Designed miniproteins, single chains, continued (2). Designs and how they scored, part 40

Each design is a single chain, and the fold is of that chain. pLDDT is the mean over its residues in the fold that is shown.

## One batch from the design tools (miniprotein)

Design m5363
Fold by ESMFold2-Fast:
Structure m5363 (fold): chain A 94 residues (1-94)
Amino acid sequence: HMEEARKAGKEAAEILKKSGYTELADEVMKAIDEGDFEKVAEILGRAANKLAQDGKYKEAAKVFKAISTIYRILGKEELAKQAEDFAKYLEELA
């Protein structure tokens, strides 16, 4: 269960690093090491918004999918659905 959240967070951090968002990727990895997946989702939300502002819609969509997975594992279904809906919207823009 938590291993799925860890995997989603790590994959999102790799997307951030490849996109030049190294500091945000490092913050995500630190939160994963701390086991604070609410903090992981919060940092990823800020990062995905910045990716979208920079026109990186495919990358932002993938990060929102990771956020959705993490919130679903945490039992926060409404936040998970919001993240999934943002991912779909951004995929349409890409």
Scores: mean pLDDT 88

Design m5364
Fold by ESMFold2-Fast:
Structure m5364 (fold): chain A 117 residues (1-117)
Amino acid sequence: MEAEAEALLRRFAEAVGLSEEELEALRAYLRELGLRPVFAETFDLSPEEAAALLEAVREAMRAVGGEEEAERTVADLRTHLANAQRAGVRRVSVLVVARRDADGRWVLAGIVILEAA
């Protein structure tokens, strides 16, 4: 795994309290499916922090998959954050993962959002 992707995965694991065994299992799962960690961060669901996070995710995904995938990722994440806010969640850990499409381009595979303590 690329050093940057490994650092993102470790940061997410620490933030959500994964054991070393669970982190190894997650790493193996992502590798087997050809999934690449693109972004990982923990933040409060304030308007200011949410806006800053959406911009950071846009830049990270743009670097990997280009402008269209960046905007698609931000739109999907914005919907998930709005749902978390309606559910009364105050703080979240976010992991964005990409996969290769049929043409070999990196595209959004999924966004993992977990409530943080």
Scores: mean pLDDT 82

Design m5365
Fold by ESMFold2-Fast:
Structure m5365 (fold): chain A 65 residues (1-65)
Amino acid sequence: SALDTAAALLARYAGLSPERARATAETMAGLDESGIRTVVGMLQKEGGMSAEEAETLRRALLEAR
């Protein structure tokens, strides 16, 4: 699912356990598009996420709404 995709990327790049990554993905999916862009941009800048992975996370969070 989209939420599973978002959780997997958050576990990898934010250093979260699968359980915490799931909860974080659910919280982030509740943000507006600007909020999602901001948090994904932070993970790209600080977490080492590629532009392609950042776009995948952004789309997954929007789809999980």
Scores: mean pLDDT 83

Design m5366
Fold by ESMFold2-Fast:
Parts: sequence; C-alpha cells; structure tokens
Structure m5366 (fold): chain A 102 residues (1-102)
Amino acid sequence: MEEKVPELVEILRENAESKEEFDAETLKALRELVEIGHPEAVEPLIEILEKSKNPFRRAAAAHALGLIGHPEAIPILKKLAEDESEPELVRNAAKEALERIE
C-alpha cells in the first residue's frame, strides 16, 4: 500500500484548489490515505485545508488529519480552530481533529 501513497497524494493535490465537493476518486484516495496513516498524507491534507475554496473539502481534510493523528497538523488545526474569520464548519472540524490528536 505504501507504493500507492504518491498516487493518492497527487489525486488530492490536483483537486486542492477546487470549489467543488470531493468527487468519488478524491474521496476514495482520502479514505485510503487515512487507512494507511502515512506521514506523506499530512502535507497534501494541510494544503487542502489552507488553499481549498470549498469549506466542505477543508472540513474533510481537517477530519482526515485528526484520524491520521500526526502532530505536524496541530499548529494549522489550532490556528483554524481559533480563527473567528473562518467558516464555522472549518473551525468545528479543526477543533474535533485536535481533540482526536491531543
């Protein structure tokens, strides 16, 4: 399964700035990356969380980071959880993700 991580990461990155909801391929890639829990998944999920135009995609990325549980995600999740200018959906997802990691 490790040999699939670069392919799954590329699928996520291709859609990072999309304003659409995750398509079936991207959702499958996200699920597989969460199941693997590999550190290489952390950076592309942070990219979606920071750069996606879609708050549902950003919330999904935050939840995935929480399920993977890598501490590298803590600083960005804390920033978003405390940022009152962010959509409540994203703030709540970041808070829930922090509770899973911490």
Scores: mean pLDDT 72

Design m5367
Fold by ESMFold2-Fast:
Structure m5367 (fold): chain A 57 residues (1-57)
Amino acid sequence: SKEEAIKNLERDREEVDKRVAELEKQHPEASRVREITDPLERRAEVNRLKVEIEKKK
């Protein structure tokens, strides 16, 4: 279970990093998400930015 927990955290980190990279192409301010050290806050901020961008489309 510890190995599974680590694997899940690594996947979440990769997913967030990938999403931030995509958002940075249109919204450079998304790079600030990389400065967030708390994984929960980082994911919440990415989701928030995603929702705002989708609403503007």
Scores: mean pLDDT 71

Design m5368
Fold by ESMFold2-Fast:
Structure m5368 (fold): chain A 100 residues (1-100)
Amino acid sequence: APAALSLEEIRTLTLVAAQELVDFAKENNLPEEVIEYLEKVLRELAQSDLSAVEQTELALEAAKYLLETLKKNNAPEEVIKSVEKLIERLEELRKQALEV
């Protein structure tokens, strides 16, 4: 079981996950508009104007948007599963942020 995370650790891990979304979109040659949207989300998260909960929710919204885009474009099952695992990580971070 994971140890309880601080709000600072949750923020850091959420930024890491958001960066992974951007990198994943670039590595899988997704449309420029999708990459630009994810980069915009990463910039908003990096400005730290949001609470830890709001940061995890914004990252989750971006990850779910990416998942739907991948499904609509018939991405390989392994690619879809990678994003689903990232969403599970972000949902756990959001849950921990709500409990602090």
Scores: mean pLDDT 81

Design m5369
Fold by ESMFold2-Fast:
Structure m5369 (fold): chain A 117 residues (1-117)
Amino acid sequence: SKEKKIEEIVKETKETLDLMARHAVRLVAEREPAKTEEVRAREEEYVEGAKKILDDYVNGKISKEEARKKLEELVRETNAFYDEVLSPETAAVMRGLNEGVLGILYSALDEIEEIKK
């Protein structure tokens, strides 16, 4: 069914977000170990925020356009936090990872929208 296909995309997307967050925390632990717990807390907040936006879109609470806008803001705020607390070199790596995360989320929104047609 359409519903089962959407549920599978949502599940896979959420699992990928969790994997990417764990990878990001590990990278910071290797580069700037003193910042690891601060970044872990921010990654948890970031992933939970992204999951909520995805769920709100899937449940019809927000449009695809509104979901994209909220995700872009979440990425911008998270990148600004990393620019403040990490070295410029580590922050640049984290921005690259967050661009990848945004791409994954955009793909999920596009796939779900196509199934809903």
Scores: mean pLDDT 91

Design m5370
Fold by ESMFold2-Fast:
Structure m5370 (fold): chain A 107 residues (1-107)
Amino acid sequence: SSLAADIERAREAYRALPDTLAKIAGGLSLAVLGAATEEEIEDLARLLLERGLIDEEEAERLKRAAREGDRVELLEFMLRIRLKVAGGRPEHRALAERHIARLRAEA
């Protein structure tokens, strides 16, 4: 009910995530909600770079989108990263591509 309480619950859930891919998903979700701190944004970009999921130019765009509250670009990043992580599973790729197309059409 309180936005501050909801943000703190989301942050606690993020901290409890057991692996790097889950932390990436949680960090992107916090960024989309506008709840990510500067340190969480920098950590997210670093994790994505270390995993080879984005390049340095994409990392700067991600950090800018998070700071500016560009939810459409953040959601597109989230879906593209999920597409890369899902690798080789056609149903996951098709679902991600449909969501990206929908976000662009509704933006």
Scores: mean pLDDT 70

Design m5371
Fold by ESMFold2-Fast:
Structure m5371 (fold): chain A 100 residues (1-100)
Amino acid sequence: APSPLQQLNADLRETLRRARQLAETTKNPEDKAKLQEAIGKVEGALLDIFQSKSGKETREALKKLSEALRELSRIAKSLGADDLAALAQRVSDGYERMAE
């Protein structure tokens, strides 16, 4: 197994952990709901990858995961969570590269 893929998977887990912590500590109900929706989209895209039956389905699921992570990055940045936003963007870029 290539070390870069192991690192990408570890960074994804860390992104989700930090996003969940941010959602738990967010006081504004609308911002909390946006974070929870973005986290749900990332988790849904991951489920689509595990359920994919072809290379084409896997590529489409990876694109959805990348898009969901970019949305999470934008929301995190809007809430001042710049380190989480940067991490989510890097993970998004990694999965987009895998979809090519």
Scores: mean pLDDT 86

Design m5372
Fold by ESMFold2-Fast:
Structure m5372 (fold): chain A 79 residues (1-79)
Amino acid sequence: SSLEERFREARRRVLRAQTRYNEAIERGDREEAVRALRELGRAIDELIRVARELGADESSLTDLEQEKKRVEQQAQELE
């Protein structure tokens, strides 16, 4: 289904952004790390939307929302 395809793509996007962030930190590239964290936040936001449409339970959605908040705070702290 289109929702299942969106979920798989959203999850892949989250993993790519996490990898990008880790690589930027290893290189000492603070500017790229901030961009990667912002992309990660957007990717988690899309994952939350798709997961909600797929009927994910509220505890799982809350965990994702908390992770997004942590990522956004990390990006702000690195600025």
Scores: mean pLDDT 88

Design m5373
Fold by ESMFold2-Fast:
Structure m5373 (fold): chain A 61 residues (1-61)
Amino acid sequence: TPEQKQRLIQVMKEAAELLKDRPQQLQDLFWKVSETLAKTGDYDAAIKVAEEGLKKLREEL
């Protein structure tokens, strides 16, 4: 849905800002999100992967 797409975009924007000095980690997160979306077509699953990845990265910073 449009709302799910906007949510995913918003989470990825937050990830890009958090990881502006860590391009490899941002690319790894983007790849996992993109792979989840490509394999499942499920935006909720992709959003969950993005949010969980961002949470873990925040805890490591």
Scores: mean pLDDT 77

Design m5374
Fold by ESMFold2-Fast:
Structure m5374 (fold): chain A 79 residues (1-79)
Amino acid sequence: MAEEIARRVAEEHPVMSYEAALDLVKELLDLGFTPEEAYRLARIAGRLAEGMVEMGFSPEEAEQLGRDFALGIARAIKN
């Protein structure tokens, strides 16, 4: 379920809030990705967000940038 994937992503990547992870996972599942694929794409968002915080971006900016990047990749895969 989306909630289980989102919890796992937020636990593994604390820069991602549970709510942001849940919204991302739900969007990925809606785009037709499997739960495993949605988890992998959400992990990319979490890893990018972690790198952005290390560069001095706020956690909120990093979370949004990671989410937007993962969704951009997801949309490209489905075209």
Scores: mean pLDDT 86

Design m5375
Fold by ESMFold2-Fast:
Formats: sequence, structure tokens, C-alpha cells
Structure m5375 (fold): chain A 93 residues (1-93)
Amino acid sequence: SRIEQLEKKVKELEKKVKENPEDVELLKELAVTYLELGLEYAERKDYESAIEYFKKAKELYEKLYELTGEEVYKKLAEFLDEVIKELEKKLAE
């Protein structure tokens, strides 16, 4: 049920971002929602789905850094890159 709620929120936010692709607040909310989905899938040991959503969140934080220049977004993208690499190692084993 939590995953279903987050997936519905993603669809609504993706539609809003498509209409306003440079809206920082919408991009932030979508990135956080992708992070929450990644965490939910990781807790279920669905590492493939977790990696997919963490990659989407990373791409949005990279875009947020380009739009705002705020270092917090660069650090979040770098942190997610490390998380993705560790999960990819789990899939390779």
C-alpha cells in the first residue's frame, strides 16, 4: 500500500514536472518521492527497482544543482551514486 501510494504520487508529480520542467519545488518533491520508493524497494530486497528509483532521484538532484547552484544537491547526487554502486554489487553476487 505504501508503494502504491508513492507510485501514484510519482505519476502526479511527473505530469506536473512535464508541464513545468524547471520548477525547483516540483523537482525537489519528485526527487524525494523517488528516494522514498527506492528505500521501500531496498527494504524488500528488490534491489533492481531500488536502483532504478535511486538513479531517477540522482538525475533530478543533478538537475537541481544545475538550476540552483546549491551544493546540497551535488552532495545528494554523489551520495546516491555511492548507494547505487553498493546495490549494484549486491545484484552482481
Scores: mean pLDDT 90

Design m5376
Fold by ESMFold2-Fast:
Structure m5376 (fold): chain A 70 residues (1-70)
Amino acid sequence: AAPAPVTTEALLPKGNFGPDTTAEEIAQRVVDHAQAHAQQLLAQGRITEAQAQQILDDAKRSADDIIARA
């Protein structure tokens, strides 16, 4: 039999939100995604700790912007 694909909820947080999706929920997903991505890049030795922090800082700033504009 063909191997079944494993679903990982935390790895692809693009979300299938309902019509009541809030800017806060979108902002939280942006931060969560950036944190996971930065951690993956750090684990792979592709970026420095400073670069990972920059990714997180940029994501938080974008999240704050999303909330502020809602």
Scores: mean pLDDT 70

Design m5377
Fold by ESMFold2-Fast:
Structure m5377 (fold): chain A 64 residues (1-64)
Amino acid sequence: MEELERQRRELEDLQDLLPVFKNLEAKYSESIEGKRKLLEDYEKFLATYAQLTEEERRQLVASA
């Protein structure tokens, strides 16, 4: 098949399956995505905090 035609068919297949995937995502993606994003932000904050000097940590906590 021509590359363009193949990509077009794949896109149409994905669009047809959207309702099915949406149901699965609603079941797992929202809770997992929310938790993953929360964990990512939490880990990023902790990583930043861990790299600060003891004095900088105290100042950050005091200014928060």
Scores: mean pLDDT 59

Design m5378
Fold by ESMFold2-Fast:
Structure m5378 (fold): chain A 89 residues (1-89)
Amino acid sequence: MTEEERLEAIYELLKKEFERAGVPLPTDEKPKSREELLKIVEEQLRLYFERLTKDSTDEEAKQAALDSVPEIAELRLESFERIVEKRFS
């Protein structure tokens, strides 16, 4: 498996998850690197948490949710990377 094929497989799995969550990934911006994919995941998770917290008056809780996005994005991406590795190694 090439790195490009691996990245595409991870992207397709994430695309399905985010479509199901109501925050679909951009269809015209296929990631060319792990860094680009991570950026896309972070952006969609940020939108997801913004929607979940929109009606909350607790600014501290809202900020805590948004501040957690980079860590959650990295953990989510690593999880899908492990799934792809198990399937194609």
Scores: mean pLDDT 77

Design m5379
Fold by ESMFold2-Fast:
Structure m5379 (fold): chain A 105 residues (1-105)
Amino acid sequence: AKKIELLPEVTARDLSQANRDALGAAGDEFVARLERGEAAAAVTLVVSGEKESIEKALENLKKAGWEVLLLQEVEKNKYLIVVANSDASLDADQAAEEVEKLVKE
């Protein structure tokens, strides 16, 4: 947690054009699922940390039911991560809070 900085964006509508371009086909598929009501939330993270810490954070997210749509190194030890969840009970504020807690472990 001490080396991880989070910038959560809580819906596909809140993805910047640069983040959408970085997602490519995976982003298009996620947006299509969101439009069909098959996905509830997306969270975009910018994280700074060592690769091992990032891999642990992704494992924690995956175990909690989050799908990793993108992992991209944007700068040395800085990663863009996009995760999605299909749980319709999860609102945007709850999605961001859950992802932040899982990354801080």
Scores: mean pLDDT 63

Design m5380
Fold by ESMFold2-Fast:
Structure m5380 (fold): chain A 79 residues (1-79)
Amino acid sequence: MTIEEAANEAATYLRDSLLKAGVPQELADKAAEAFRNLNFKEARKILDEAVEKGYITPEEAERILLRAQGLFLEKVMEG
């Protein structure tokens, strides 16, 4: 799998996980966009904003981000 394809799949997972956790679509889409661009620092910053606004817990945000990063690495290693 290409790096771009891996980033897109992992970003989709991140977005869907955030939406399921109760994060608004606009923030979930913004975090996924940062992740697709491999800007993990910006993605974390957006997740921190969601935590500050009370949509998600710090521990849940970190778990979701780490799982998305893990999925990205697994998909890159497949191809």
Scores: mean pLDDT 84

Design m5381
Fold by ESMFold2-Fast:
Structure m5381 (fold): chain A 65 residues (1-65)
Amino acid sequence: MKEEKEKKLKEVAEEAKKMGFKSVRVEGDTLIIVDTGDDLRSTSRSLRAMGLGVDAGGAVKVEYV
């Protein structure tokens, strides 16, 4: 349900913050991750975060700035 998904996505957001992304936020049932794209390992981190978000039952969006 919506509330349960938001709580799980917040847990995923905390985990993603530990991965070194510039910004992480939850918007409804979507996890939004912001990365600079300057890190050669940014793709690897994004894929891991996407997996965690999908496993939590939400959608994941990655934005590059």
Scores: mean pLDDT 69

Design m5382
Fold by ESMFold2-Fast:
Structure m5382 (fold): chain A 68 residues (1-68)
Amino acid sequence: MLEEEMRREIEELQREVNELARETGELSRKAMEDPSYVPEMEEKTRELGEKLRERRRREEELRRRVEE
């Protein structure tokens, strides 16, 4: 049942990624109109990248487990 836990972790990370992508998109639009939002947009972009990498690592772990 470890694969079920791994799938739940991946789903949770996917939700976080989707939420951060939305926030980053909104901040990007705001930054185009007001440069004071640029630092916040950059922080959210880094956070999104970090979560995307974490999700990829978890997906690779699950793939190895089911393929090997």
Scores: mean pLDDT 80

Design m5383
Fold by ESMFold2-Fast:
Structure m5383 (fold): chain A 92 residues (1-92)
Amino acid sequence: MKEEAVAKLREIAARLPSLDAPEQARALEEAVELLLEGYGIKMEWLEKGDVEKIAKIIMEKGGMPEEEAREAAEKLIEDYKKLQELIKQLLA
């Protein structure tokens, strides 16, 4: 993970308990984006549902077989969409 991303995650974690619900939702969204970028997964791939590109990263960095990596990629895309809807509801 990039040192810059780790530093930002540490700052977000320190601030979370003092933030209101809308600010916590925004901070959590930023933290998720930083974690995914640090792992090498682009937000664009999650938004477009690009299972192939996400699975390739999981295989290369996780040492996971292709079938399991594809299942993990599909689950990650589904979980990301659910998280985006929850964040959107909290920010509304």
Scores: mean pLDDT 72

Design m5384
Fold by ESMFold2-Fast:
Structure m5384 (fold): chain A 75 residues (1-75)
Amino acid sequence: MEPRVRLVLPDGSVKELTPEEAAEVIKELYREAVARAKNLQELLRAIGLLLRALGLILDAELSGEDVEIDVRALG
């Protein structure tokens, strides 16, 4: 069966999602972070968060194990 991703959002709310659903939420958060970025350092931070979160989702898909991703901890 497809693993579950427990995604903790910036407001502290939690969603239990499929890997595909979690990837779409992460992409949306990335787009919002990029739109709010005022300088290159904030933009690079947003890119780093996107890559780390997507990497964790990919690892969950490949291992078949559930994963918890706290987007606040990926900074």
Scores: mean pLDDT 81

Design m5385
Fold by ESMFold2-Fast:
Structure m5385 (fold): chain A 94 residues (1-94)
Amino acid sequence: SSLIEGLEEIIKRLEEAIENNEDYVEVLEEIIKKVEELLNDPSLSEEEKALVQGILDALKVLKEFAKHMTEEAQKKLAKEFIEGLRKKVEELKK
């Protein structure tokens, strides 16, 4: 599934950003562009498009908060977001 693959790539990129202590705002901008590209996939169902839109909206909110957060708070929030995405991927695989 292109949706599952896209979400797994997002998870991997966020995990790499945490490990490498990267600029979270720049990483989130990169991920937002990837999610916008995924949303343009015509093979996605209406429900899958709604899910991707929800992820996009959450990422935009996270990016705005990241600008005002400490590095430790950014890492914690990124880890919580990764866990949420992992649960969605697991639901999609069933």
Scores: mean pLDDT 81

Design m5386
Fold by ESMFold2-Fast:
Structure m5386 (fold): chain A 89 residues (1-89)
Amino acid sequence: SEKVREEVIRKLKELIERVEFSHFFDPQLTRDEVIRRLEELAEWAREKGAEEIAEILRRAAEEIRRRPDMTGDELIELLRRTIEEIRRV
């Protein structure tokens, strides 16, 4: 639904801000936090019936897990791409 899409986009924007402020100091902890929050958002979206949004979020989390050496800029770019994919749902 539109409300689920708006809430997920809001939370992804908050996550981008978190990466911008913390990845330089603790990249591994920040990366693990991003994965966890994406998985939590995916489950929440699934429970709300937004299965396509949940799948987009799950794929983003898996891409981060596959790339342990992602920079903060790469994490931010991935999260921005994820927002754009969700907007197209």
Scores: mean pLDDT 86

Design m5387
Fold by ESMFold2-Fast:
Structure m5387 (fold): chain A 68 residues (1-68)
Amino acid sequence: GPAPSRPAPGPEELETLPPESRGALLAEIIELFYKGMSHETAAEIARLVVEGRLEEARELMEEVRKKL
């Protein structure tokens, strides 16, 4: 049969974060998007978040913020 895909770790890792951190991260992504962040960069940040790579996501967001 087809090989089973592993569940996405990102959502489960987000559940382990304090609710404040999760909400703040999402709010920052939305704010940057409204400030002119490209959909490609937003998708990359989202990918890092769903992979649980929150530190890299935050660093990328800071670099985007500097360019805006």
Scores: mean pLDDT 69

Design m5388
Fold by ESMFold2-Fast:
Structure m5388 (fold): chain A 68 residues (1-68)
Amino acid sequence: SSIDVIEEETKKKLEENKDDPELQHWIQIVGDNLIKIAREENLSPEEALELWNSQYKQLLSLHAERKK
């Protein structure tokens, strides 16, 4: 399901960033938000994955700017 895809991708992203607790906090927030969106918009697993990857790129860019 789209929810399962979001949960798996969130877990992977948290593991990749386990040394950055601030980024982990934001990854969790985005993941939780995407679950709500997937439920409301009835997203496919493919749409959910593409949306998470898009949001992740934006999150990483924003996080890098905040660390300046």
Scores: mean pLDDT 83

Design m5389
Fold by ESMFold2-Fast:
Structure m5389 (fold): chain A 71 residues (1-71)
Amino acid sequence: MISPEAAERLREAVRKAGGTDKQAESVVQAANDAGMTSEDAERLAEEVEKYAGDPEKATNAAAGGISRAGR
């Protein structure tokens, strides 16, 4: 599982993009289910942050990153 620090960073990135707490938790759960490392989750947060103010694009970027990590 990803570290609590990496999980919180990912939650903050989703919230800053305009996502809900529920969406943030879903992204963290999906990252854990895909077997992402804490480092992968931190990189995912950076990608999500690029779409600040666009929750749909941010969510799609998160899903794409998780899919690539869960090969």
Scores: mean pLDDT 77

Design m5390
Fold by ESMFold2-Fast:
Structure m5390 (fold): chain A 72 residues (1-72)
Amino acid sequence: GAAAALAAQQEEVRRLTGEALELLKKKYDKLTPEQLEKLREFDEKAVEAAHKGDFAGAAEHLREAIEFLESL
């Protein structure tokens, strides 16, 4: 049902947040101020989506952050 779908989306957000943080830790010393600002923008969008209950949208923004970090 809807509750199970919501729980799955919340778990995905938690998983992606962990992945993004681990990548950030590994690459932090190599990041430019401009790259840090880009990451902040992804984080702000993910947080805004999550606050609105849009966990699918939050997951999309976290995936964008992960792809960005992996491209570095």
Scores: mean pLDDT 85

Design m5391
Fold by ESMFold2-Fast:
Structure m5391 (fold): chain A 85 residues (1-85)
Amino acid sequence: MKLEIKIEVDGKEYTVEIDASYSKEEIGKKLKEETGVELSDEALLLIENFGKAALDYKLKGTREMEITVTVDGKKYKAKLTLTAK
């Protein structure tokens, strides 16, 4: 099952697809490699838990939240959108 992660930060939009089975470590690595955006451990854990719930319950849907992200060592407010497909 695929999970779409959309991050809107500093007037830019990033979209990354992961497998819903990914750990927070795998999620954080892929986001940093593909976008340069770093999430807190708490935000990564929320994404991991959403992916596990989507996988376990065959859940489809979207969740939006405001988070703090780091880009090139600077902290920003960002909109996080998670979509289970």
Scores: mean pLDDT 84

Design m5392
Fold by ESMFold2-Fast:
Structure m5392 (fold): chain A 62 residues (1-62)
Amino acid sequence: LAATDESIDVAVAEIVAGIARWLAKQGKVDEAIEFLERHIAKYSGPARKILEETLKELKEKA
């Protein structure tokens, strides 16, 4: 665990992606997509890429 803002953003993005995948598993794919889209604008760099890749995966399943 690295104590930098960038590392925290990446960790948060992974948690957000995990929540979105969990929502999709519950059948709430549209809610998961909206959740990810809302968060993408708040992040940059690797954190944003994690969210964008997760969004693409969920859109393929919707």
Scores: mean pLDDT 77

Design m5393
Fold by ESMFold2-Fast:
Structure m5393 (fold): chain A 82 residues (1-82)
Amino acid sequence: MKVKLTVLDEEGNAVEEEVSSKEEAIAAVERTIARVRKLFPEISDETYDEILAELKALVDAGDWERAQFMLEVLAETVQENK
């Protein structure tokens, strides 16, 4: 499989990354949430754990449209508040 996901680079900029497996997609979302957490440490660990769990569930279900939408909203929020 190949899917394009909106992820964050090290500077918090939105970029599209092509992933070839669910495992690769999960790694990409974990990396993205870790980067958001670094930029916004004031947001609780509980909130980040909830977001990550939801994204992982969508990836596991193969719901790429909803996963991508959630990642786009997250990336837009980071860009607006950076």
Scores: mean pLDDT 81

Design m5394
Fold by ESMFold2-Fast:
Structure m5394 (fold): chain A 94 residues (1-94)
Amino acid sequence: SKLDVAKAELDRLAALNPRITPEQRAALEAIVAELLAAHPDMSEEQVRAFVHLLAQAVLSPGALPLLREYMRSLGIPEEVIDRVVAAVEAIRAA
């Protein structure tokens, strides 16, 4: 499934970046699961790119504009983009 693709990518990114805690990894998985439920037509490549940008945004706030632009390019509504960004900022604050 596309969620399994996302989980595999999150596991790879967490292994490469010890700064991503197990709790942050679980929270990122929840964000991806919610987005995939609303946008099931995303390709596996789009899912991997989204997961990569989410992980980068947790590690560096400078990646948030790139995450926003990518989600817009996929046709995701601004209200959903704002919710995802707020969730990433909450993960960083924890």
Scores: mean pLDDT 85

Design m5395
Fold by ESMFold2-Fast:
Structure m5395 (fold): chain A 103 residues (1-103)
Amino acid sequence: DENYEKLLELVEKLLREKGASEEQIERAREILEENKNSSLVKEAIKYVEQGKYDEAVGLALELIALAAATRGDLELAKFLQEVSRELREKIYKGELSKPLTEK
């Protein structure tokens, strides 16, 4: 429960930072809640437990975008796909900025 609430908080915070409307955030929240027992959300919760918040949010956004597209909410799906892409780039750059030969 606590890890799911943390995932929800992290998703909402990122979407607000990226300029989502409150209506877009509400639709994303509803999709996440409807899919909270899915394998993807369970994996995202495991990432939260490990402190891997960017990975957790990325997985949740991918699920929400796919569900939104399936419902015909192409506006929300496209927005979430863009946010997910930016988050993946951030994760990848984070890995690249780690020392390859030193601690």
Scores: mean pLDDT 79

Design m5396
Fold by ESMFold2-Fast:
Structure m5396 (fold): chain A 63 residues (1-63)
Amino acid sequence: SEEERMEKFKENLKKIAESLDDETIDQAIENLKKRSKDPSRKKLYDLAIETLNEVKKEREAKK
């Protein structure tokens, strides 16, 4: 299903983000915000932005 594909995308993105520093994640979020204005892929880019922000929040909670 589409929901299952989106869940797999989110989990894969989290694994990638765990290998990145905070600065790289911030840059990725800014780039995705620009791309999320494309209506054909908005949902996917919005999910990616949400996922990267969640990773950053989890890191801040551990400080």
Scores: mean pLDDT 78

Design m5397
Fold by ESMFold2-Fast:
Structure m5397 (fold): chain A 70 residues (1-70)
Amino acid sequence: MSVTGETESKKKKEGELKLGEKIAESLSKLPDEKALEILKKLQEAELNNDEEKIKKLYKELGISDEELKE
């Protein structure tokens, strides 16, 4: 496992903001019931630090692993 990396809070926040925008856009394209269900699952996964579940939910929203990597 690689532990070396530059931690830029600005770059991390920018990535999170872009991801948030994509999530919001994908959710806006879904029916309200489905969007609410995905949001609840995302919140629960974040509370549990379940990265795999978070990635799976992002894929349901049309966000690819490659986009999460950038």
Scores: mean pLDDT 68

